# Ledger of designs, part 40: designed miniproteins, single chains, continued (4)

Each design is a single chain, and the fold is of that chain. pLDDT is the mean over its residues in the fold that is shown.

## One batch from the design tools (miniprotein)

Design m13371
Fold by ESMFold2-Fast:
Structure m13371 (fold): chain A 119 residues (1-119)
Amino acid sequence: MEEARELGKKAVEAVKKGDLEKATEEVKKLKELVERDPSTLPEAAKGLTEVASEAIRIVPKDVEKTEKLAEALREAVLVALRQGNKDPSTTPEDAASLSAAAVNVVGVEVQVELEKKRR
C-alpha cells in the first residue's frame, strides 16, 4: 500500500513540475502494481484522480506529452475498474473513487482534443 501511495504522490508532483514523461512512467508503474496487488486499488484510484485533475490544468502547456499521460491514465483506470469488479470486498467508496478517476481522465482527453483543434 505504501508503494501505491508513493507512486501516486510522485506522479502528482511530476505533473505539477511539468515533468509529464516522469508522470507517465509513475502512472504506468501504478497500473502494474494494481494488476499485481489488487489491495492497492483504493490508493491507486485516489492517485489517478489527483493526477488527472492536475493534468487538466496543464494541457495547454504541453498537449503532446499530456496526451501520452492521458493514454497511461486511461489504461490504469481500466485495470483498476477490472480489479474492482472482480473483488467482492470493493467498497462503495472505492467504486466512487474509481468513477471519479474515470471522469477526470475523460476530462483530460477532452481538453487534449480541444487544444489540438485550436492548432
Scores: mean pLDDT 80

Design m13372
Fold by ESMFold2-Fast:
Structure m13372 (fold): chain A 99 residues (1-99)
Amino acid sequence: MPPPPAPAPLSAEEVRKLVVEATAAALRAIGALIDAELLARTAPLSPEIVELKRELEELLRRLQEAIRNEDGERVRELSRRLIEVSNKLEALLAEQRAA
């Protein structure tokens, strides 16, 4: 049986796509964190919002590590997770503001 093929190097298009996805995800996360901090100045944050802030900060740290390690698969996974958690945080912030 032949050995498993070595992973192919990322194409320029794939690298560009990862950079765009990671940048968009990071900016969305930063925006959500700013919105949470602004709300915190007017009212105490719910425990659920505090936990999502912590998760988002941890995901940003892991994204930086994945970029440094040139791990394209992990960059893509973490970028998707950042968008999901950012959307959840924004939804809870909107809900708390409406209450």
Scores: mean pLDDT 81

Design m13373
Fold by ESMFold2-Fast:
Structure m13373 (fold): chain A 67 residues (1-67)
Amino acid sequence: SSSARATATYVGVARAEAARLAALDPEAGVRKIRQAAEQMTDPAASAALRALADEIEAELRRREAAA
């Protein structure tokens, strides 16, 4: 439970930072999250960050298509 809570908190912070970075440079934001995932020793946290990066990239693609 504490591990899951820590992962959820970290993912939440990473999502907020990714949103901030994506406003300035979307590609750099996604790249940084993917790099963070590769540096994680916890495979569950690494998988969660990769899933987050994929989700943000898909959202950016949708916005790009709508623009």
Scores: mean pLDDT 70

Design m13374
Fold by ESMFold2-Fast:
Structure m13374 (fold): chain A 94 residues (1-94)
Amino acid sequence: SMERQLILEELSKHPKEEILNEMREMLKTSIEQAQKNGDEHTLKLAQILLDYLEGKMSAEEARERLEALRTPENAKQVDYALGLIDIADEVERL
């Protein structure tokens, strides 16, 4: 909770649209790298996050799709992706 609060406090110093656009650009870069590396799991996770941030799906749909991809091997990546949805949702409320 403290780490999340510190992130939100730092982000509140910036325009929310700037933050959201930076997240979109980071995800586009992650998708490009995952495609080059043949990392299918990272590609699928990043694409769901990007579709959510571009308004192509709701937060609920994105969370359901991320959970559907969960395996013991990628559980930490799925948890991280779910955390990014939570952060983006909080940023939109700033």
Scores: mean pLDDT 81

Design m13375
Fold by ESMFold2-Fast:
Structure m13375 (fold): chain A 77 residues (1-77)
Amino acid sequence: MTVVATATGAGSGGAKVTATVTGEDGRVVTSTSESDTLSVATATLEVPAGSEVKTEVKVEDGPGELLGSAAAEEERE
């Protein structure tokens, strides 16, 4: 069984995205991407059928800006 986690971020000034897949046997696959326009990170893990897998995605906007501030929203597009 193949498990895929994809993280996507877009915005003016760029976005850092991280996708992580953790298998029940403790294997961890992490992919990170950072781009000025569109960032896509894909983590893929092959596991036996019926395995329990944990997926996690994280998106971080460009340096010094936070999601939820008025300034960040006006500068993002």
Scores: mean pLDDT 64

Design m13376
Fold by ESMFold2-Fast:
Structure m13376 (fold): chain A 109 residues (1-109)
Amino acid sequence: MSKYLKEVLELLRRMAEEVPEHREEFEAIENYLLEIAPSLSEKELLSEALTLLMGYAASDPSIPEEVRDYLAQVRSQLPSLSNEEALEAFKEALERLTEALLAVRAELA
């Protein structure tokens, strides 16, 4: 496993730990990324991961449009960023999505 893939998977696993009610969805994304990763560049891997997360966010009406728009913006910017900048942007995108899911949980309590 590449160091880059490992970093992406560790971020997804932390997200699953923060929002265990959505663990099944994040584990499905992780498994799919593991299957396709050997055929992808670092930026293609991040783009695919964001595409899957955007699909998940679009299927959940509790997630604000601002978060969905932010994920789309980050994905569109990836080709113009360095690998390190792209990974940092991906981390911020996951943090925003995690915060939105935690806020939904607080409103349901």
Scores: mean pLDDT 78

Design m13377
Fold by ESMFold2-Fast:
Structure m13377 (fold): chain A 85 residues (1-85)
Amino acid sequence: AAAEARALLEEAIERLRELKEKSKDPEVREELERAIEELEAAEPVLVETLASLSPEEAAAYVERLRRTLEGLIRALEEKKREAEE
């Protein structure tokens, strides 16, 4: 669970870094940088949270995290599209 949550965060951070490198709008780039910083800061909190949960609760938390991260990435991709197209 903790290893899967870390992998999801690392994948999301890399996807956001790639999106930032492709972004031309300074405001979009700043929002992407803030999102990256927030996800990097979240890792210790997520590890502590998962350690306090049962295996079933931890699995549900990871599924919720996956959906949340996908939603965040989609929202930022949409903002880039609207700002630059």
Scores: mean pLDDT 81

Design m13378
Fold by ESMFold2-Fast:
Structure m13378 (fold): chain A 79 residues (1-79)
Amino acid sequence: MSLEEEIELAVEWARRALGEEAAEHVRRALEIEAETGEIGEEALAELLLAAGEDPELAKDREKAFEAAGRVIGAIREAA
């Protein structure tokens, strides 16, 4: 599967689990990761927005990963 197909699949699962707005934030986070090769502050902020959390929490890596983990967990359950 291409990177674009993998992103679209993850976005579809996010849409089912969290809704359309959250799915767009997941898309942005995955596109940022694809461009930079890492889940940095910008990608974490998008995942926080997908979770309905404050994007400023991206500066606290531990809290950001906890919130991102909730988004990823919801996507995995929807898959």
Scores: mean pLDDT 75

Design m13379
Fold by ESMFold2-Fast:
Structure m13379 (fold): chain A 118 residues (1-118)
Amino acid sequence: RAEEARREIRKLAVEATGYTILGVGHLLDAELSTDPEEAEKHKREAFESFKRSVDALVRMADIEEAEGRLEEALTTLRTALNIARQMKAQIPEYAAELDALIAELEARIAAVEAQIAA
């Protein structure tokens, strides 16, 4: 139902925002750490938090697509792609995993753009 979909989208938006804030916090902790082991732990926690944020945004886009809201789905997927690209720049140790995620998001964006163009 449309009302249930909107409630789930709002919940996922809050989750995505929360995980993004948590990820930024871990990046700051990593930069402030003088211990390489603690810095690596915070970088891993940042990666996991940002990945959860991207996962929530992808789930939002799935609901938006199911509701026929293709322009909103495109905006949501582009936000997820921007987070993944920024993470690759800030945590190059996870570049291989982030390249796979970026490729998946780019493919989904292209698919939604094709649906809008049709």
Scores: mean pLDDT 88

Design m13380
Fold by ESMFold2-Fast:
Structure m13380 (fold): chain A 100 residues (1-100)
Amino acid sequence: GMSEKELEVEVLVALGRMAIALARHSETDEEVAEAAEIAVKVAEKLAELGAEEEAVEVMLEAARAAEEAGAREAALRVARRGVELFPESEELRAALRELE
């Protein structure tokens, strides 16, 4: 059966995905930035729980969602924070280079 920690990770991943969807469907740069910031906070909590792979995925998808919504500054902020949290992630470093 799932441990309490595994359940918390699953709930956080679901919350991150909801925040990413909100970013994609937001009408203003400010709303996209707010949704992306929620995804960042979820990823930070996932990292604290040792769910690094899930945290990296949430950060990558949040940066992509913000870029797709036209909020370049929000996307760049997410990618920079991702590299700070996961400096060895080639995927996050590649996303940051693509946005710069």
Scores: mean pLDDT 86

Design m13381
Fold by ESMFold2-Fast:
Structure m13381 (fold): chain A 77 residues (1-77)
Amino acid sequence: ASLEEVGRLLTEADTLLEQAKASTDKEEKIRLLQQAAEHLRQAARGLRELGPEYAPVADDIEASAQELQREIEELKS
C-alpha cells in the first residue's frame, strides 16, 4: 500500500458517508455505510503495512469502522 492509496480510500469513505447521510432509503443507507466501513478497514490495513509509526492512526480508523458497523446494526433493528 501507499499513502496515496490510503488517502484515496479515506476520501472515498467520506463520499460514501455523505451519500448515506443524504439517502432516505434505509437499504441504500445500510449499503453505503457498509462500503464506507470496508474502505476504512482497507485504509487502516494499508497504513499498518507502511510502518509501525502509522499503527495509532490505523487503530483510530479501525475504531471508526467499528462505530459505523454499530450504526448499521441499529438501522437493521
Scores: mean pLDDT 87

Design m13382
Fold by ESMFold2-Fast:
Structure m13382 (fold): chain A 65 residues (1-65)
Amino acid sequence: SALEAAAREVAETSTDEGIRGTARIILDKAEEHGDEAVLKALEEGLKEGGSEGSIKGAKLILERA
């Protein structure tokens, strides 16, 4: 899927450990729950706030998806 491809790219190419970790989690969740469920969770998470790595990682993946 587009989301899985975007998450894999960010996990493999990012130099930031927090961003890579976030991308790996998103990839795993997209494989388990599908793109639509994960996109909704990411949008909700960005509204609530989180760690710097989580926010940056989510934004990078959403831009690529």
Scores: mean pLDDT 76

Design m13383
Fold by ESMFold2-Fast:
Structure m13383 (fold): chain A 69 residues (1-69)
Amino acid sequence: SDTDMSNSMMTSGSINWGNYTNIGDNVSGMMSFGNSMFGSGDSYDDYDSIIGDNFHSFGTNVIDMVNSS
């Protein structure tokens, strides 16, 4: 969303969904964000950095986990 999700990920330097009580909301948001940002195009300079790598990897893994039974 607007303030904490991206900040929390970047500050920790890791992905820890176990720290969230409402994982469903976080996962849904990340799926939509990942699909919109990385599916939309290549005008993203940040994907060349650790930040972009984390977003790409996290989004893909989150989508896979949500789709997995």
Scores: mean pLDDT 50

Design m13384
Fold by ESMFold2-Fast:
Structure m13384 (fold): chain A 94 residues (1-94)
Amino acid sequence: GPRLLSPAEAAALRKVRADPAAEAELNRLIFKIVDAAAAGDEKAAEEYRERLIALVREAAEALGLSEEEKEAAVRAAEIIAENAIAAGKEMAAM
């Protein structure tokens, strides 16, 4: 099953997702990770994962979140990317 976010990770990510532009790009990158993982393209999946993490880090910085909240948001992005890769691999196995 998917890894769950902690309450702090979920709260920090919700602040990032409150920007519609950030939400749209986050969802686009999540789909790209799933598609790449389903295709067995590990390099593309890792490149999209890095872009997702960078986007969340940059958005958290732009919002002026605390260091603790920035770390929580980045951790949330890492878990979401990990779950997206796992979902893509499960789709490929079907």
Scores: mean pLDDT 89

Design m13385
Fold by ESMFold2-Fast:
Structure m13385 (fold): chain A 65 residues (1-65)
Amino acid sequence: STSEVAGAILVMAEAFELGISAKTKIENGKLVISVEAKTDEELERLEAVKKLAESFGVELNITRL
């Protein structure tokens, strides 16, 4: 959907700015994006984007290293 594409763009833009590689998959018709945070600053920024992306129907999984 257009909303899901917007959510994906927001996540990918933040990941790109942070220099983080994102992995994407589709599960049961839902877009799932996975990212790894190496610092608390990266984690905080990704968690902010997660709340927004979920409102657009995109699931963001964040792993803290």
Scores: mean pLDDT 83

Design m13386
Fold by ESMFold2-Fast:
Structure m13386 (fold): chain A 82 residues (1-82)
Amino acid sequence: SSQQIQDLRQRFTQIEVRFGQLISQLYQLGQDDTADRFSDQFNTVSDQFAQYINDGDIQGAQSTLDQMQQIVDQIQNIVNDI
């Protein structure tokens, strides 16, 4: 349980760092509306992750990390197409 929570927090931090890099890149490319939309979506899922971690819900936390990774992957694809 404790080790699983630590691993989830580490994965969260790695995803969050990559998300920040990609959002910065979207702003640099003049994709402000896209960056704002993905930021709102990511923050919602990030808040859900924090709640699942607080509740000790490992499965919920994993699901939210998968959603955050999907957002990162979507942004990466958009950046690659510009």
Scores: mean pLDDT 90

Design m13387
Fold by ESMFold2-Fast:
Structure m13387 (fold): chain A 120 residues (1-120)
Amino acid sequence: GDPETLEALARALREAAQRVKESGIIKAKSPEDLGKKVAELFAEAAREAMERLGIPARVQASVGKIEVEGDKITIDVGLRVEALTPDPASAAARIRVTAEKVGDGVYKIVDVEIVELFTR
């Protein structure tokens, strides 16, 4: 992919992470349900960013490791965006989300960290 498209994809992933960080409170039935909902929010945010850029894309989000330490939940999320252009380009990120259980079925997003980001 051309450098400008690769930079745009990387920016879309960073914007998705910021949007999830700003989501605040998420209601979920379990840490696993929280992971699924967080991954869905990343996929929606990345898809919206690509739509704003006018770039047709495939977006995939996946839940990796979930760690529970009392009221602290750490979720690893994989997020991938592939541009469906004549010169194809892709970006992938491994993102660590930290949430705190603040009530029964209620979680607060405390931190979102991009651990790794790759473009090709």
Scores: mean pLDDT 88

Design m13388
Fold by ESMFold2-Fast:
Formats: C-alpha cells, sequence, structure tokens
Structure m13388 (fold): chain A 74 residues (1-74)
C-alpha cells in the first residue's frame, strides 16, 4: 500500500538521521503526507498509481529539503 511504502521510506531516512529535532520533523512530515493521502483517496480525483507516485515523490522532496535546511544552519 501507499502507506506501507511511505512508512518504509521514512524509517530508512530516520535510521540514517542522528539529530532528534530532525527526526521529530520527519515524523511530522510523514504524518501530514499520510493524512493528505487519506483525503485524496476519499476524493477519488487521482488514480491509485498517480496518488502513490505523488505521495512518495512529495516525501522524498521533503526529506531532501529538510537535509538542505540543516546544512544551511551548519
Amino acid sequence: SVEDELNALAEEALAKETDPETQARLREILAKIKELVREMEASGKLSPASLKNAALSLLRKEIAELREEQARRA
């Protein structure tokens, strides 16, 4: 499922992350994306394949932006 793949991607990113604040932000991002996925599924406006690809792409983008923000603060 989309949720299972989002959880797997987030767990891999969390395992590589040592900063507790960044881990907490990543968990919040995951929760928001999962809620968005549930709302989009309920709306029926996207195909399952499009929804899955969009959700995974969004999570990857958010992880990359979070890492870039941390680098800028260093």
Scores: mean pLDDT 81

Design m13389
Fold by ESMFold2-Fast:
Structure m13389 (fold): chain A 94 residues (1-94)
Amino acid sequence: MAREEGLATLEEAAKRAGAIVQRALELASVSGPDLAARARQVVTDGLQSLLDAAKKFYNSKTDEEIKQASKEAEDAVARAEAQVTALEAEAAAA
């Protein structure tokens, strides 16, 4: 059912966000100040986007709204993952 599928999607997004936060903070701990600041910003922006998506999910009244909120949570996590991966590649190239 859309609600159960959406909740599972949101729970998986939150779990993935935790792993991404850990990677970003580990990168920040071994990086120079500019890269470390950028890694911390990815955490801040990513968590805010995920919280906004979770709030939208909680306030959803239709299957379409539930699907959209779940997609926004997945998109927020995917964006943060891509940003951390890009920063890791930048650090490795230095």
Scores: mean pLDDT 83

Design m13390
Fold by ESMFold2-Fast:
Structure m13390 (fold): chain A 81 residues (1-81)
Amino acid sequence: MEMVEKLTEPARELAREALEAPSEETLERLRALVEEYRELLERAERLAKELGSPSPNLELLRAVVEEVEALLRETEAALRA
C-alpha cells in the first residue's frame, strides 16, 4: 500500500493546491494526470488478458487509478460547488 501513496502523491499535491488556491490550470493538470493513469491501467489490463498472466502490479495500478479518480471527483465537486 506504500506504493499507492507514493504513486498518488503528485495527484494529491495538485488536488491540495487546487483546493487552497483554486485555478483552472491546476485542475486541468490534475485531470491530465488522472487520464494518463487511466490509460496506463487500460493498457496493462489488456496486456494481462492477452498474456493470460495475472500481475500483482495490476492490482496496485487499479488502486492508484481509483485513488486519483476519487481525488479528482472531490476536487471538481469542491471547485464547482
Scores: mean pLDDT 76

Design m13391
Fold by ESMFold2-Fast:
Structure m13391 (fold): chain A 55 residues (1-55)
Amino acid sequence: MHPYFQAMSVEQLEQVLATLQEERKRLKASGDTDHAKTLDEIIKQVQQLLQQKKS
């Protein structure tokens, strides 16, 4: 997992997740499937890290 995200607080990660989800929505609307797929993987990693930090 990216060390940058590991250094973030739960609150910071939740804000990042919200931003990434909005960007993914915009990319899907524009038809940029390659970048949307990359964002999906990053979102998955951030969600996993949030679950670990909340546990």
Scores: mean pLDDT 78

Design m13392
Fold by ESMFold2-Fast:
Structure m13392 (fold): chain A 82 residues (1-82)
Amino acid sequence: MEMLKLAQDLSPEAQEKLAEKLKELIEEGKAEEAIEVLRAAEAALLAAADALAAELGIDVEELRAAVREHFARLKEMIREKG
């Protein structure tokens, strides 16, 4: 149940909200904290990927790739601004 809601939070809207929070952290000089938040979120999603993919009826390898790519882009954005 909670993991299914987490997958729905991976929507484009969730990506935009996360990007906004990351921008705030960067502007406050907390770029390292922003990167750590992203790493923790990525690790949690990857750990739940098999169960989450099964519940959503999608390919687990595609889910893992999408999660990694999404968080890689966010980390790169922080590195470019820091």
Scores: mean pLDDT 68

Design m13393
Fold by ESMFold2-Fast:
Structure m13393 (fold): chain A 111 residues (1-111)
Amino acid sequence: SEFNEGLRELSEKIGELIENLPDMDEEEQEKAKEEIYKLIDEFEKKFKDKETAELTKRAVDLYVEFVLAKKEGDEEKIKKIVEEAKELKEEAVKKGDVITLSLTDAVIELA
């Protein structure tokens, strides 16, 4: 499926950008997030799947917040993020959003 191939390519590009997030300062993290959002917007425009695009953006936002909370050692914030990740994971499974699934799994496993 062209859609599944497009989603896989998007996943690889997002993965490269998020891999370096823990080593980035706050300004660099915001810039990386903007680049990820642009990739998601291009995917939405090509495939006209607004729901997957919005879900994926929510997962990216959650992952960025998770990285920051881990760096700060905020145990209570991490717990809240994990609970939100579990809810997003259920939506990802239903929609076949492999990117959101990957990001939410990473949050749950690394917490």
Scores: mean pLDDT 84

Design m13394
Fold by ESMFold2-Fast:
Structure m13394 (fold): chain A 58 residues (1-58)
Amino acid sequence: SMDRVRAMYDAGRKAVDQLLKMGDELDKIDPEKGKQLREQAEGAQRYVDTMYDRAMAA
């Protein structure tokens, strides 16, 4: 159902937001690892957005 798709998208976006916050905190301790985590979070966001767009288009 579309409600399930939206709920999964919202959960995915919240997970990405948490990873970005962790990346910001990690940047203060280990900038190299913080950058790597941020890049992974950005990739995950792109994937979530792409999957949502495909699910909403029909």
Scores: mean pLDDT 82

Design m13395
Fold by ESMFold2-Fast:
Formats: C-alpha cells, sequence, structure tokens
Structure m13395 (fold): chain A 100 residues (1-100)
C-alpha cells in the first residue's frame, strides 16, 4: 500500500494537467480535512506526512481523494483549476483500478 501510494503520487506528478493541484492547497483556509494536518494542505504535505509515519497510505489516499473532490466543488466549472482537478480525479481513479 505504501508502494502503491508512492506510485500513484509519482504518476500524478508526471501529468501536466495535475501539476497545479499537486502544489495548490487541497483545502481552503478554515476548512479541515484531518485535525492532524495544517490547513490548507497540499498533495506534497500529505506525501510528507506519510513518509513521517503520521498518516497511513490508506488514510493518505482517502485524504487525497477528498481533497481533489473539494477542489472540484469549490472552483467554477469553467475555471482552469476545476478542469485540471477533474482530469486529476480521472488519473487517480485509473491508477487505483490498475493497482487494486
Amino acid sequence: SMADFKKILEELKSKPEAEPLITLPLAKPGEHILDRFSNPVTISEIEERVEEGLVSAEEALELLEKGIEDVIKNNPEDSEIHKKAKKTKEFFERLKKELG
């Protein structure tokens, strides 16, 4: 699962459409995904917490999925961020299916 998480994250980082979402906060200021994380959180911060052993790979995948959905929900449908978040979700679902 740790290896699967790292593979998913590496593949997402390799997609140009996903690049802004990897560096963008997954939560707005004042929104908390998990109490143990600072808010806003980024995909890179989730990766760091997994490497530090503060979050399991399974919890990290769940947080990543929720974060991507929050970006989709909180941005206008015609925005570049919304479009890239939707593509990132498609990549994430394909990778989960490939590895699961």
Scores: mean pLDDT 66

Design m13396
Fold by ESMFold2-Fast:
Structure m13396 (fold): chain A 81 residues (1-81)
Amino acid sequence: DKAKRVEAAEKLAEALEALVEGDTEAAVEHIVEALKLDPSLIPIIKKELKLAVEAGDTLRAKALKEALERLGVEVPDIEIK
């Protein structure tokens, strides 16, 4: 459903705003909601997690990892400091 994909994108934007505000829990909740609306985003979020770790963006990496773990998605063995 195209409408669900748009809503998922809006939830990801809300997650980014929460990360800017330092609210990692709100960011996790928004990412979880986005992935429930559009599960096809899961491979994209896995790639974004790897990029966040490589960039040293600890808050983003932690939020992405926690969201994937809440959905029972297998996360690559990635060390987040």
Scores: mean pLDDT 80

Design m13397
Fold by ESMFold2-Fast:
Structure m13397 (fold): chain A 77 residues (1-77)
Amino acid sequence: MTLLSEEEREELLRFLERQEAEVEALAEARRAAGITEKQEIGNASSIPGYKAGQLLDLDELLELARLVAEKLREQLE
């Protein structure tokens, strides 16, 4: 099992927060550009209600990204 120090976990959590901020900024940029194309997702079997090949709009994709990030945070706690 992977064991991380508290300092390493804090660094990874800050990295994850920055990644989420970048994803949100990208989604806002795409929305501002008028991009409404739905994106097909890959394998997301670990997130309830999501399946590989499902088409998501920007808001749905951003919500999936948040759910994945929350699950990763739980593993880092």
Scores: mean pLDDT 67

Design m13398
Fold by ESMFold2-Fast:
Structure m13398 (fold): chain A 86 residues (1-86)
Amino acid sequence: SELEKEIEEIEKDLEELEKLIEKTDDYFSLAIISGVLSLLSKKLEKKYEELKDERFKELAERFRKLSEEAQRKADELEPAALEELR
């Protein structure tokens, strides 16, 4: 079904993003990734409201948590990254 394909694609994207965050030590990249993940989480929440499929709610929470992890890592790196621009 189209819904199953969409969920599988989102889950695959989530796995790749988790790996990307683990490998990334750049403040600017992590800040951008965090922002994108936050927007994706909101999009999935809207999809849950429209379709009432709990899997979209679960995916939205996973993206939100991953966004928070990326932002936390970015915040720790911010002082050093900003000094490099001076």
Scores: mean pLDDT 83

Design m13399
Fold by ESMFold2-Fast:
Structure m13399 (fold): chain A 60 residues (1-60)
Amino acid sequence: SIEEFEELRKKFESLPEEVQEKIQKEISKYMKENKGHEKSTEEKIKLLTEALKKALEKYL
């Protein structure tokens, strides 16, 4: 959901820049492994939300 993504994005933006870079790298890797570029916009948002949530849990 777009609302869940926005909440996670705000949490991400509150983190130190160094941690943000690590999270972005993890998200990029997750999207690539799950062929995010080949997904619909709706599926991409779901995948991004899952990737961001997983990365935040790993670094928090």
Scores: mean pLDDT 78

Design m13400
Fold by ESMFold2-Fast:
Structure m13400 (fold): chain A 68 residues (1-68)
Amino acid sequence: SMEEEIEKAIEEIKKKIEEAIKNGEDPMRVFHESIEELEKKGYSAEEIQKVAKEVTEYLEKLLKEIEE
């Protein structure tokens, strides 16, 4: 289903962000590249917005844990 595909995309992007941080890479770059890949795959604006919202909330939480 579309919900399952969106959930899978969110989890895959979260893992890429974690790997980027572990490797000393820019997690924001990985986030933006992942959104571009969804656009290339033909995801709708509303689907991309759902993914972006969930990943942004995760990234904000992760960055707060690093800075605090």
Scores: mean pLDDT 79

Design m13401
Fold by ESMFold2-Fast:
Structure m13401 (fold): chain A 78 residues (1-78)
Amino acid sequence: SRMEELRKRFLELGREFERIWPALKERVSDEELREFLGRIRRLVREFVQALRDGDLEAAERALREYEELLREAKELAK
């Protein structure tokens, strides 16, 4: 139940990233865009690993970091 809720929330954040991505791409350098991609890939890997290990604290931490990253991206995409 809780794991499924965390997975759904993580997917929702991914969809929000997809939505703002065109605006972010127009507003930031290729270097900054590559940095965002690297951070997203790291957080996805950490989240998937946490789910695999049944580590709720690690999954919730990765989700929080992903929310913070999305907030940064949204500010830059304005």
Scores: mean pLDDT 88

Design m13402
Fold by ESMFold2-Fast:
Structure m13402 (fold): chain A 79 residues (1-79)
Amino acid sequence: MLKTASFEQRVAGNDEKLTAADAQNIVDIAIKEVKKYKPSKEEVERAIKELEYLKTRASPEAQKVLDKGIEEIKKLAEK
């Protein structure tokens, strides 16, 4: 299962902004889960929504990482 929000809290919750490194780790985990578990369309859409939410709290560097991650997840989900 994709756990992007929980991962943000664990690595960036102590700071107000999500860093690029934190965003890359979140994206990497999400991509691995999509590739291995072939989650439902609902789970993929929820993961994209969570990543979009993380962008609102992310540094500019992290926002770019999250954008690339969202694009890759959409590709892997066959859409």
Scores: mean pLDDT 70

Design m13403
Fold by ESMFold2-Fast:
Structure m13403 (fold): chain A 84 residues (1-84)
Amino acid sequence: LKELIEKDREEAIEAVEAVIKAVKENGIKAGADVAVEIAERTDKIGTHIIASFMNMILSISKLSGEEDEEFAINVAKKILESLK
């Protein structure tokens, strides 16, 4: 898993940053929509895994019914830090 993500590292970083930007600007649903779009369009397994994982986190955050944006953004930032 880590080795596949490392190989696709630049695209994976861009994917996480795009999702974070979408959440910050337009909320959790926009971030989830961006994550799905990236996962569906990428030909890179590492990027697909990261985008799919981001969509899962955002979906769980939406279901919790509280201030989910900060939680989702913090988890995304931790993923981004692990990729750098």
Scores: mean pLDDT 72

Design m13404
Fold by ESMFold2-Fast:
Structure m13404 (fold): chain A 78 residues (1-78)
Amino acid sequence: TLEEEVLELLRTEYGLSDEALEHFKRAVEKHPDLPEKIIKLIKEGYSLAQALTLVYIELKEKGEDTEDLEYVLKEMSK
């Protein structure tokens, strides 16, 4: 699935823990279109970190729950 593809990139490129990956899965439960949006941005030439940041900003501006995605972004910056 597209979710599994993003999870693998987070694990292999950023070394995210199982806990951080569970936060990403929770974000997808709240926003089922998240993996599709991320993969589309990556295909358009954005990095994974840039793609996640762009979708985070969009969701936050819409007043959506971004707590789990914020956790993932914070772990990616370590």
Scores: mean pLDDT 88

